# Ledger of designs, part 81: designed miniproteins, single chains

Each design is a single chain, and the fold is of that chain. pLDDT is the mean over its residues in the fold that is shown.

## One batch from the design tools (miniprotein)

Design m2824
Fold by ESMFold2-Fast:
Structure m2824 (fold): chain A 83 residues (1-83)
Amino acid sequence: MKELEELLEKRAEEKVEEILKGEEGLTKEELEEEWEKLVEEVKKILGVESLSEEEKRELKLKLIEKIWELLEKRGDPEVKKLL
């Protein structure tokens, strides 16, 4: 769905910007909270009451892949310092 892809791209861009700003020490708890918010937005976009475990897993993998692709594609000096 177009809206789902747009949401994933927006979330990936936001995370990449946070990383590039040099925010250190993102906790697992903060990442979990962000993930829960994303799942709620996806449920609203799809008009469903719940997502299956498989759907959640696929969504999480897509988000991580998008973040990684954006970090690699940027290729700026700050990204290279992070790697």
Scores: mean pLDDT 67

Design m2825
Fold by ESMFold2-Fast:
Structure m2825 (fold): chain A 85 residues (1-85)
Amino acid sequence: MTKTTITLTVREPDGTEITVTTVLTAEGNTLTVEVTTSLGQSLSGTLEVPDAEKAIADAVATLERDAAAAPAEGVEVLSLEIETE
């Protein structure tokens, strides 16, 4: 079982800071996704994927790429923390 926690803090154009916490749990071919925002929003789900650990690695790489591009959309990325257990 691999568990990856991603904590992303962004500042929107109006000055609002939002922290998004994403917990990805890989167990064989099952990927569990839990997303919580500092605004009290939450989304959770379970997905069947061919390789859940690879899916987490690909998601992390995509998020890092998207975070680097976020300034083009007027969003400032304040911090990005990734922890894998």
Scores: mean pLDDT 77

Design m2826
Fold by ESMFold2-Fast:
Structure m2826 (fold): chain A 68 residues (1-68)
Amino acid sequence: MKEEYKKKIEDLFAKAVNGDDETAEKYIEQMKNIAEEAKKEDPELGSEMEKLVKQGIENYKNLKEKRK
């Protein structure tokens, strides 16, 4: 279960950073949704996934900054 949520979030993050900005925002939204589902199953797992999503968003913002 833990690995499954992590892999889903990491896969969506990879799609976000490799795609265009419009589709990237959709993938980030899906990452947040997965973190919320994990939180419903296990609050500790959920908070860990939420942190992973926040890190992904920061990395995506850094990528956008470099593309300017």
Scores: mean pLDDT 76

Design m2827
Fold by ESMFold2-Fast:
Structure m2827 (fold): chain A 98 residues (1-98)
Amino acid sequence: SGIDEVLRELEELAKEAEKLGLPSLAETLRNFARSLAGLSRHGSEQLREDVLDLGRSTALTAKDAIDAVKKGNGGLASLLIGQVRMTALGLQRELDQL
């Protein structure tokens, strides 16, 4: 399923973040992946599609954040890492309401 591909990509990005000395981003990505995996088993097709789209967009943002770090663009990296954190917190809050 598409969700399994997204979960794999998030783990690959977390490992890359660790190698770059960004352990907080790695932890955020792994926590987000766990939250996605929890929600992906819900019964509606629409919820599964929304969860998949959120996972894909968050992985892209994390990839852009890592690219910004590699290029020395600390300002852009900080903004994108902040966006990933806000998305992860939002998803955790939705799980806590279940």
Scores: mean pLDDT 85

Design m2828
Fold by ESMFold2-Fast:
Structure m2828 (fold): chain A 69 residues (1-69)
Amino acid sequence: GPMTLHRGSVADFAASTELEAGTWELTDATGDVTTLTGVPAQTLSPVGVARVLQQAFGADKKAEEEAKK
């Protein structure tokens, strides 16, 4: 169904080889929650999942931290 909500940890998501379609609320190692919307049902390698998560978590947080105007 549309906007099916799933909850989990970033580590469990990164270890997954199969994903269900929907919205994912992922808790990282620091307890911060990130929402991923419109995740398609797919089979991912752990490396591929980790890269997507690094882009979602690392780019947003680290780019804000390092980017100076």
Scores: mean pLDDT 60

Design m2829
Fold by ESMFold2-Fast:
Structure m2829 (fold): chain A 83 residues (1-83)
Amino acid sequence: MPIATLLNPSLATKDSLLRLTSLDPATIEELIEGAGSLAVAYIIAFVLENGKLTPERVDLAEKIASQIPDPDIQERTIQFLQQ
């Protein structure tokens, strides 16, 4: 997968995040505007590019989520990916 696609900011919009992650708007704002926004953009672009979450892709997304600098945002993101 091209790294440029994983960093596409249009794919990491608030609307796209709400549609794909099932997170509430306040959490989405924290993810986009907080220190973890880049890692979240990777996760969302990864999901949007391929449209399918396989177990292997969920594992990779969890590894990316572990790089989120904010521990509260990281925990919420990992909990979402494991549901």
Scores: mean pLDDT 53

Design m2830
Fold by ESMFold2-Fast:
Structure m2830 (fold): chain A 68 residues (1-68)
Amino acid sequence: SMMEEEMKKLAEELREELEALGAKVEIVMNGDTVSITVSGDSEEARRLAEEGAERLAKLGKADLFESE
């Protein structure tokens, strides 16, 4: 569906931005649900992940997890 394609594009863009900040990122998509796990000490990466998760949640469902 177009919504799933848009969510995938946003998730890929988010991954690239987070990795550019030095964060380790795992993004898993299952239908209309996106699960984002961010690892690292960067406050900027955490804020970016939160904003990205909110954007994805408007299209479907998004879960954000922080790893130690």
Scores: mean pLDDT 76

Design m2831
Fold by ESMFold2-Fast:
Structure m2831 (fold): chain A 74 residues (1-74)
Amino acid sequence: RPSLAETLEANRETILESDERALTYLQIVLAEVKRDPSASEETKARLEEVLARFRAGELSPEEAVDEVIRILKE
């Protein structure tokens, strides 16, 4: 199965078609990572911070998606 990061990279253009689409997909990714007991608390906190900053208008959809991909690849 492709990783969450690989799925985001493969679908990046589709996800970025709208701000609402980007937000929805990032919310799904955060929910999946939060359900994973092997995911570190630092990874969960960093993903929540990216999503919060995107919702606050501090990050563009492109910046938010790319930062989530970067975090998931670590």
Scores: mean pLDDT 80

Design m2832
Fold by ESMFold2-Fast:
Structure m2832 (fold): chain A 99 residues (1-99)
Amino acid sequence: MEERRRRLREEAEGAVRSAEAAIEGRKRSEYIARLGLMAASTNLLIAARVASEEDREKLLEMAERAVELGAKGASEEELRELLREIREVTEEVVRREEE
C-alpha cells in the first residue's frame, strides 16, 4: 500500500479505536469520554487531509460532530451512533482510495 493510503487506513482505524475508547471512558467519567471524542476528531481531521476531495467533506463533518458531542456531553446512545457512522464512513473512504 502506498504511504498516503497507509496513513488514511491508520487514521481511520485510529478514529474507530478512539470512539470505542470514548464509549468505555464514559463509564468512568464524561471527561474521559470527551478526551476520546477529541482523539477521534483528530484522527478524522488527519484522514481528511490525506483523503480525496470527494471524501474529505464527509470526514470533516464527522470530526465536527465528534467535537460537538464532546462539548455537549454525549449519551452512550449518541456515542454508539457516532461509532457506527465513523465505521461506515471510514470503511467507504478506505475502500474507494484502494480502488
Scores: mean pLDDT 83

Design m2833
Fold by ESMFold2-Fast:
Structure m2833 (fold): chain A 65 residues (1-65)
Amino acid sequence: VDKELLEKEVELSMRIMSESVTILATRNLQKRGKISPEEAEEKIREAEERLRELAEESNELAAKM
């Protein structure tokens, strides 16, 4: 078993979770009026792009396992 591949998978999973939490937190901040709808849309879009990249990296890693 490749420990390096396992460690990378854990790291990717944590990053995916972090980005998902960012999206939820951003929507919550918008609902509370702490950020503008425009700022919320921008931050969510950026987080969604990062999630897409992380998903691609996870799929590539899985192909090596």
Scores: mean pLDDT 81

Design m2834
Fold by ESMFold2-Fast:
Structure m2834 (fold): chain A 109 residues (1-109)
Amino acid sequence: MERVERAARETARRLEELGVSKEDLINALVTSTWGLLRGVYSDDEAERLTEELRRELEELRRAGASQEEILLHAARWLVERQGLSSEQVEEMFEHVLELAEAGVRIRRE
């Protein structure tokens, strides 16, 4: 977990520097999780699990959680509940950064 927690904190810092909103972060996390889980689960199961994560992240956002807290929750959910490796979560965070950056770009056009 310590490696994954460091990755979550670094990702949060980069997202904040880019001006990414918590809503865009959650959308990027949900999209990346969907893609990752489809590699190990059926499409229907991946969708249900991804909807569970989205609900939990939205609840955290409504409670005033920081981007770091949202990323840490997603990281722990993926490792502890879904059994993903630290390497898979780190790869997913790079994809989250790419999607979040693309979302910011689209909104500024």
Scores: mean pLDDT 80

Design m2835
Fold by ESMFold2-Fast:
Structure m2835 (fold): chain A 65 residues (1-65)
Amino acid sequence: MQERLNEAIKERLGEAFPEAVAAALAAGKTSLKGLMDSIPSEQAALAVGLALRAVGDEVDRELGL
């Protein structure tokens, strides 16, 4: 479950912030924290919201909803 949640969050962040995520991955920042730290501070609230949504979507998928 944790690995699937991390991948779902990374995928959603990559869709919303593709340049920032690509730059972070190229710099070797493959952790969720590293990817989040690459997002501009003015967009941090949006990034957190997207991460929470990804978690909710994955939980719904596990429950078969």
Scores: mean pLDDT 71

Design m2836
Fold by ESMFold2-Fast:
Structure m2836 (fold): chain A 62 residues (1-62)
Amino acid sequence: KEEELIEKMAEALLKENSENLTEEEARELAKIIVEDLKENGVSLEQIENSLLSTVENKPLPE
């Protein structure tokens, strides 16, 4: 879902820019980025695939 993509991107933005962004600001930026990507012809599926490539297969927390 688009909301899940926005949250994933917000977490990445906050991790990279934690000194300059609040959680709410990171979510707003993530929403803008997702909308910009959609307007530039990037599908939600492509955005999701990019995010999934960073997660890959990890062991469960137990």
Scores: mean pLDDT 69

Design m2837
Fold by ESMFold2-Fast:
Structure m2837 (fold): chain A 65 residues (1-65)
Amino acid sequence: MKVIARAPPESGGGVIAAAGAAAKDSGGTAERLSPTEVLVTGASEEGARGIVRAAETLGGSAEVL
């Protein structure tokens, strides 16, 4: 799956780190698009759900593509 995770500027690093870790756990890759956005490619369905939960916990959002 592809997932875009977005974070407020004050918590961007945490969301990006969490998305990158979830991508690796799922055998996918993470690409930083901006200071507050990361694109994950090749995530499993479980990994995509993990990214969404992590982003929401840190006050951000995530969209499954």
Scores: mean pLDDT 75

Design m2838
Fold by ESMFold2-Fast:
Structure m2838 (fold): chain A 72 residues (1-72)
Amino acid sequence: MEEIKKLEEEVKKILAELDANPHLPREQRQSLLRKILELLDKMIELAKKYNVDPETIKRLEARKKAVEEQLA
């Protein structure tokens, strides 16, 4: 539970950094997006481990898909 909260806060920090720096070079932006994907994967894994609501897992998977589309 607490691990998922820490990962969520880390994702929020990266998103805030992306929002604050709209003119980041493409490679740096992609690096940050890949880091978000890594964190979302860990959150999904933990959510499944702790039997979190299916709705929450589905929401995390949707967020992951949206980030993957931004990388394409």
Scores: mean pLDDT 81

Design m2839
Fold by ESMFold2-Fast:
Structure m2839 (fold): chain A 67 residues (1-67)
Amino acid sequence: KKEEILEKLGDSKLIVRNEEDAERAVQALIDNDVELKDKTLRVAGSDGADKEGEEFSLKEIAEKIFE
């Protein structure tokens, strides 16, 4: 259920290059039933370049995935 998944993600954040990468990462975490509980995950830019990533809330991305 949506509420249980949001609880497992907590106030965790994801730093990735774009929202599409964030949605993909959050979907993978949901599919693998991963509990992150207020963690910040950093993924090096998918292009390997010296570009800064964008910070996304895992809860907000998960809510978009569900609705």
Scores: mean pLDDT 67

Design m2840
Fold by ESMFold2-Fast:
Structure m2840 (fold): chain A 85 residues (1-85)
Amino acid sequence: VSEEVMKLFEEASKALQNGDYEKAYELFKKAVELNPGDYFALEMLARVAEKLGKLDEAIAAYQTLVDLNPDNTVARNGLAELQAK
């Protein structure tokens, strides 16, 4: 993980602690832009997007996780639940 991505995770963690889901969303989205295959960043982006009602973005993040690892049960369950809506 790059130093830049680690810094984004630290800032995102602080945002989550403060209940600032909008800021956490922006930080995790930037982390995914820097490393598109980062499982942790994609999973957190999906969860935060879902909490903000950004269903299309949550679906896209879970789909990317499934594409990277089809055995990821968290991503498969998240994708199935959101696509059932």
Scores: mean pLDDT 80

Design m2841
Fold by ESMFold2-Fast:
Structure m2841 (fold): chain A 88 residues (1-88)
Amino acid sequence: VEELRQQMEQATDEAVAASKAGDRVAFQKALLQFLSTVSELLLAGADPGELADLVREAADRLEATGTPAGLEGARRLRQLARHLESLA
């Protein structure tokens, strides 16, 4: 669980960096890694409400980049967070 949480933070860091660099391929890979890790945490029995909070934190970081990719990523992650909250 802790390793997966660290993997989420790493994927967020990579998505932020790719967004700032304008690297769309790296950005997509980082987002897919983030989503994969969220799914693994859910399968491991992580609380959906707590996961929603972590996903929203990642969305806030992407939005703070001010880039089109970061804003779109933040929008998608906020939709995911709302779905996770509906499971809690």
Scores: mean pLDDT 84

Design m2842
Fold by ESMFold2-Fast:
Structure m2842 (fold): chain A 68 residues (1-68)
Amino acid sequence: MARVDALIEELRAAGMRESDVRRLRQIAYSHADDEAFLRELERLAEALKQGDMEAAVEALSRLLATAR
């Protein structure tokens, strides 16, 4: 839980839309033990910190697809 919460807060701090943050938070709580999902959250956070919007959009799309 703490790792997921920390990553979600980094996404919020990086300027991600609140609606997307809320959706990812709900998905992430269901996938807290999924290393592949957590790895994609880390990639999204790093991409946003670096200003790499293309990498951020790609990671976000993959994370949202995981919920389907």
Scores: mean pLDDT 75

Design m2843
Fold by ESMFold2-Fast:
Formats: sequence, C-alpha cells, structure tokens
Structure m2843 (fold): chain A 75 residues (1-75)
Amino acid sequence: MLSEEEKAQITREILEELAEHTSPELAALVRELLEKAKDEQLIEFAERVQEWGAANPNIPLAEAEAAIKRIIEEM
C-alpha cells in the first residue's frame, strides 16, 4: 500500500518525465505545478486525470493533452 508521500513522489516523477516529452506550453504548466504544488495538490491532480481518463477511454492523445492543461489551470 502506497503512502501519500510515495504517491506524491511518483506523481512528481511522472510529471517531470511528461515535461521532457511534451509540448513547450504543457511542459511550462507542468513545471509550474511541480514547483508550486504541495503533495496534497499533486495527488488531487493525479486523481482528476485518472477520473477524466476513466470517463474518456477512447479520446485521442492530443485531446488528452488539452484536458490535462485544463485540469492544471483549474488548480
């Protein structure tokens, strides 16, 4: 069972990797989130992304990127 600290750390690692391999615009938003967000906010972000993904399983990758940007903007 993962602790909240472990979940937050895994989320940070995933977001750092995403920032290296995505558009400059999304990378900037992701890096801002990583710099400013507390562990609780990172976990909330991960939960929102998972909930959106479960509701939208057949969405193309480009639309998924737009949804991730929206989730970050709402935080």
Scores: mean pLDDT 76

Design m2844
Fold by ESMFold2-Fast:
Structure m2844 (fold): chain A 72 residues (1-72)
Amino acid sequence: DIIDRINEAKKLMEEGKYDEAIQKAEEAVKLAERSGNKLLTAMAYRILANAYDKKGEKQKAEEYRKKADEVL
């Protein structure tokens, strides 16, 4: 389930569908945090950082990059 959402978010990123990728990555973060899976949580935060960066939202991109680094 979490891996499927991460893979869906990655595919949406490749397609330039950044808002949809953000939604899928946010869902992945919630599931990964509830399961205690730090690796998957970090992966989902990195997708969020990349998506916000692509949208030009540099402050949010930096915030999520920091969150990804902090969970590991």
Scores: mean pLDDT 87

Design m2845
Fold by ESMFold2-Fast:
Structure m2845 (fold): chain A 68 residues (1-68)
Amino acid sequence: MDPVALGRELGRALRAGDRAAALAAIERLHQSGVLTPEEAARAKAAVEAGDADAAGLIVAGSLARSGV
């Protein structure tokens, strides 16, 4: 799975307020190894709390660490 494409999908879902799509994108990023279990749990909790900015920052930090 392409982590750049997954990151774009998450960003689109977060901007659209599509919580189900955002949670699915975070799960796919976790399954692809981009997110640690702890990062995935925090990002999902942020989406569920309605904090799209926090969810986006967690994922962006993980992608930057991965060189993406």
Scores: mean pLDDT 79

Design m2846
Fold by ESMFold2-Fast:
Structure m2846 (fold): chain A 65 residues (1-65)
Amino acid sequence: DVAERVLEFLKENSEKEFTVSELAKALGLSQSAVQKALSELIQKGLVSYRRDGTKVVYSITEKGL
């Protein structure tokens, strides 16, 4: 399960924010697979995102911990 792998990685790195590209590289996944997983996790309230300049960064929520 890609969403579970993304969530686990973010939980282990809870103090950091990541772009889709950074998560894809770290997990050996395609950017499209990561985007789908992040969308599912955001819908569940386990991951949040914010705009950081020209990029979007993702992090785990308190609920996701």
Scores: mean pLDDT 86

Design m2847
Fold by ESMFold2-Fast:
Parts: C-alpha cells; structure tokens; sequence
Structure m2847 (fold): chain A 91 residues (1-91)
C-alpha cells in the first residue's frame, strides 16, 4: 500500500541520515512525502537534511510544515522547534 511504501522510503531516509548522506536522505524523504504528504516526521527529517546541506530556506519551510502537521505530538513539535533553532543560528 502507499502507507507501507511511504514507511519504506522514510526508513531509507533515516539510514541515509545515520550515514551522513544528506543528499540521499533528501531524496528518500521527498519520496516518502510524495506518497504521504501529511507525514510530519518526514517533513521534520527533510528539514534536518536540508539544514545539513546549508539549504536553510527549504529547511525552515519543512520544519514549519512538520510543526503544523505534528502539533498533536509534542515530541515532533519539540524536534521541529530544535531544527528551526539550529537553522536560524547557522543562517
């Protein structure tokens, strides 16, 4: 199903993040979001990957989307807020 394919790409993105392959992480998280546009975790991790690549405007956009979509999950809101704090300090 689309849900299972989205999860697969999300997990591949997490693996790429652990390997510090941020370009590949972006590709996988974008694929996850093509299949599930409302996945707050994929939005937040895509923001982290873009931040690591120095793409701060994109990183902020995805962090804000992650906060909006994940606002019923305090852990996701916290992670997105931390990501925004890092981006604003580096920018």
Amino acid sequence: SMSEEAKKYFELGLKAMRQKDYKKAVEYFEKALELDPNDARSQIYLAMAYSELGEYDKALEYADKGIELGKDDPVLVLYASVVKSIILREK
Scores: mean pLDDT 83

Design m2848
Fold by ESMFold2-Fast:
Structure m2848 (fold): chain A 66 residues (1-66)
Amino acid sequence: GAEDFIPKNPELKAEAEKALEELKEAREALRTAPPEEVPAAIGRVLDAIGKLIDLYIKEKNLEKNK
């Protein structure tokens, strides 16, 4: 799941855990959103996913920077 993208680096891990909570809240908002609010709610979900992916890539780049 999205939780599997949590990095091992302490700073990145804290950022990823916060982004994961934001994703959880965004998904709940999307579930309860009226039709007119759905595009904005989808945008929030995508932003949170993008942040998690970015943090995962940053961790992998740190592993290669030896």
Scores: mean pLDDT 75

Design m2849
Fold by ESMFold2-Fast:
Structure m2849 (fold): chain A 82 residues (1-82)
Amino acid sequence: AEIDEEGYLHSTVLEVKGNTITVSGVSDLFEVGDEVEIKLEDGTVLEGVVIEINKENDTITIQLKETSPLIKPGAKVKIKKA
């Protein structure tokens, strides 16, 4: 996983189901119940909670407090623990 100068992990949205997203490449860096900040491409920060970890696929599933039109499959996001 790539960590930037602000401490964000760079990830990609793989799946969106309502207010829940699945993102790649961060499964070993988070735990279920972690509160996270998700920075979108435009700099908007959303809050979420990790609800599932899949170590086999190297994905995590995050339940967002609110949704954004910028959250779609293939979107690049940056994630850090809140």
Scores: mean pLDDT 80

Design m2850
Fold by ESMFold2-Fast:
Structure m2850 (fold): chain A 93 residues (1-93)
Amino acid sequence: DIYKLLPSKSVAVSIILKAQAEGKITPEEAAELLEERGLASEKAVEAIRAGDLAAAAKEAAPLVAEDRERFAADPELGKEVRERLAEIDLALQ
């Protein structure tokens, strides 16, 4: 499962939300992916099911901030994240 191999939860959430915003998956499918993998709060999952991506992104913001600090401290991790994002973007196309 490609989402389980991602180096951070915020990266996985961002990819799923982007896929939903681009119409590649439904809001229900996005909510299932996040809920099954424990990647988002109940409030974020409810926001996604309601189609409120802005509220979902706001709930994910603390995880994004933590990951940004971690990647700034570890350039190798930052490179791995970029490579993994490119692979997933290709797989979703």
Scores: mean pLDDT 64

Design m2851
Fold by ESMFold2-Fast:
Structure m2851 (fold): chain A 83 residues (1-83)
Amino acid sequence: PLEHIERALEALERGDLESAIEHAFEAKHEALSRYGPEALPAARHLDEAIRALERGDLESARRHLEEAKEELRRAQERHPEPL
């Protein structure tokens, strides 16, 4: 999921809002699939980022993508190590 957030940030930097939205949706889907409820904080920030991208609010979108990235790192830390 982190890779999709990074791709969304790169698309945002290029002004490719459609690609940024697509990558944000992919990040949300993968995060929820891999971490379940632990990914909900990241998923909320991804939803806010998608809404900001749809409005063309680049600053808000970048902030929420970075927050989602941080929340995903926390979800990975809390995810039990596969034995």
Scores: mean pLDDT 81

Design m2852
Fold by ESMFold2-Fast:
Structure m2852 (fold): chain A 120 residues (1-120)
Amino acid sequence: MSIEEIVKKLMERILEIARESGNEELIKKAEEVKKKIEEYLEKYKKGELSLEQFIGKVMSLVYELILEADYLGAPKEVILRIIEEVIKALKEIAKAEPELKELLEEYIKKFKELKEKIES
């Protein structure tokens, strides 16, 4: 599976989770994040962003979306499902791009720490 396919599937899963929650504000935010990630993906494909820069932008947008979901009062189950999909995607990227292992392990740790905070 390509990085492009992994990231696209991640955004499809996040949007599915948002839609299942019935939270209109969360759905809108997830759609905005998906659009922004698609713009960064096109820049990555054109060589305007390195793979590391692209991953960094995707992870920053998704991290902010999770914080916004919590702020909007989304159920913990919904937020935790989103975090698990992100961790799954990061592990798939690490399998596809072993040279990025250290960077991806940092992001996995960051999202696991976010998960622990939400569970508290």
Scores: mean pLDDT 87

Design m2853
Fold by ESMFold2-Fast:
Structure m2853 (fold): chain A 80 residues (1-80)
Amino acid sequence: MLEELREEARRVAEEGRALAEEAIAQGIAPDVAREAIRAIEELLRELEEALAAGDLHRAVVLLTALKLLVVGLEIEIKIA
């Protein structure tokens, strides 16, 4: 479970960062994309701390927040 949560979080973060970097490169909502990269990095840090503490509940909450942030970024890019 912990390893699966860590792997999923890293995958979601990598997808989100790639999406944000491509948006910046294309000049699409660059300020929103830069803020998203910062937020992804912060959520990943907190999630790794929760996993290190064995706090599965907090890890799941943070992973959900990370997924919602990436979905929000996709919407912002599509409507920009």
Scores: mean pLDDT 84

Design m2854
Fold by ESMFold2-Fast:
Structure m2854 (fold): chain A 95 residues (1-95)
Amino acid sequence: TRGADLWKLAVKAIDLAAKYVKDAEKAKRLQVMHLHAAYLGRRALALGDDEAVAVVQEGIWESTKLIKQGKDDEAEEVLFRTNGVAADRIREREA
């Protein structure tokens, strides 16, 4: 299912953060942010918001590429923006 696929993306991202992010506290923040992104993506799926789901998927893909390149701060910025956009869309649709 698309929800299971989002969770699998987050699990892979968590593994990549543990492997490539040398600062332990940054690794933990990135792991939590990826889990939050998957959670928001699954909520967007439940609401039928395919655009919000795409934002989450693209954000996780972009962040994992940056993590593999050692660009931890840029990865954190991408996820912060991604989670903000997704959260705002979900809030708007739930109102």
Scores: mean pLDDT 84

Design m2855
Fold by ESMFold2-Fast:
Structure m2855 (fold): chain A 62 residues (1-62)
Amino acid sequence: SKLEEWIKRAEEAGKRAAEAGVPKEYADSMAKLLENQALDEGFSEEEAKKVGEAFRKAYLEA
């Protein structure tokens, strides 16, 4: 689904941000930006939050 594609992209982006040494404060801003972009694409608030959480989790687990 489109949501699954966005979650996968968010996970890849979060991992890359961690590998690049992006500070947590910037990573949090990037996650919020992805949530806002998901809302603009027509995802629900719950779905957009899942996209942001996927980024944050991948960033922290990298």
Scores: mean pLDDT 86

Design m2856
Fold by ESMFold2-Fast:
Structure m2856 (fold): chain A 96 residues (1-96)
Amino acid sequence: SSLRERLKELKKKAEEKNDKLTVAAINIVESLLDLAEELKAQGKLTPQMEETLQRIVDLLEKLLNATDPEEREKLRQEFNKALSELIDLLAEAQAK
């Protein structure tokens, strides 16, 4: 999907900015995308998982482009919440 291509481009931009924390976050999301693709092959991927993955990638892009400290903190909190939601959804799918 276009999400993998977007993550690759975002990683390149984060590396160019020496934003090592965002690079690490992107690496985590790439690993979760790999797991989501495995679940899709098993017929276990839900629309909620796909929407949450899309939201996470959108938040990473916004966070990387944000310059205002207050906006960055808000986006970081939204990213952490979305990431936690995705992990819970993936854990539930694996348990089924």
Scores: mean pLDDT 86

Design m2857
Fold by ESMFold2-Fast:
Structure m2857 (fold): chain A 61 residues (1-61)
Amino acid sequence: KRKEALREIRDELRAATDAHVAQLNAEGEASTPEEKARLQARADSIRAATDRVIQALDEGI
């Protein structure tokens, strides 16, 4: 089923994004408050971008 392949891609993309976000959050905890806020905003942006890609794949556009 074509949706199975899309779900596999989604799961791989989300896992990669989760790993990257976790790394950014860990760096933030060891940094200044300003750097932590910047890394957190970057992590949020990356998650939002991944969510948009997954939504587009699920919607077919």
Scores: mean pLDDT 78

Design m2858
Fold by ESMFold2-Fast:
Structure m2858 (fold): chain A 76 residues (1-76)
Amino acid sequence: SDARRRRSEQAGQYMVKAMNNISDSKKTEKYLLQAVDYGVSDESLDQMLQSVKEHSTKSEYESFEKAVENVKKKRK
């Protein structure tokens, strides 16, 4: 449906914003929380974290991993 498509597009936009702020754990966390509100699953977060590990610096990976951990904790 159009509504489902728009929700997926919003989720994708927030994931892109998280990636653009990858070195800033607090901004990354904020954007990932928005992405989750639009339906991003833990599995999708784990896939993105794996991509970051393979294609980013160690510092960027550690920042992103911490943001993902905090997002998952806030969902408990």
Scores: mean pLDDT 83

Design m2859
Fold by ESMFold2-Fast:
Structure m2859 (fold): chain A 105 residues (1-105)
Amino acid sequence: SKIEELENILKEVRAGKLDYQEVEAKITEILGERTLKLVKANLPKEVLEHPDEKKRAEVMIYSALIIIEKDPELRKKYLEKLSKIVNEMDLPAEVKILYKYSEGK
């Protein structure tokens, strides 16, 4: 599945086998260019331009997973993992809040 392909890319990023540009290319191959543009549109510039390319790649992969996952509970798990990575990226508190896991009512 496309989710399993993205999870595999995440493992390769964590192993140091893929850089940021390779991750963008692989997301484009799996999901298409329009979905990559949507992922990027949902990320603040402070994340997209962050000097930690590995964390930037992980954030992009989790953002793609959140967009394509149809199960709300699994989507919440991806959002929680995304929030933890963003919190480690030394971003302004206002930017970090955009990725905070919160239960909608």
Scores: mean pLDDT 78

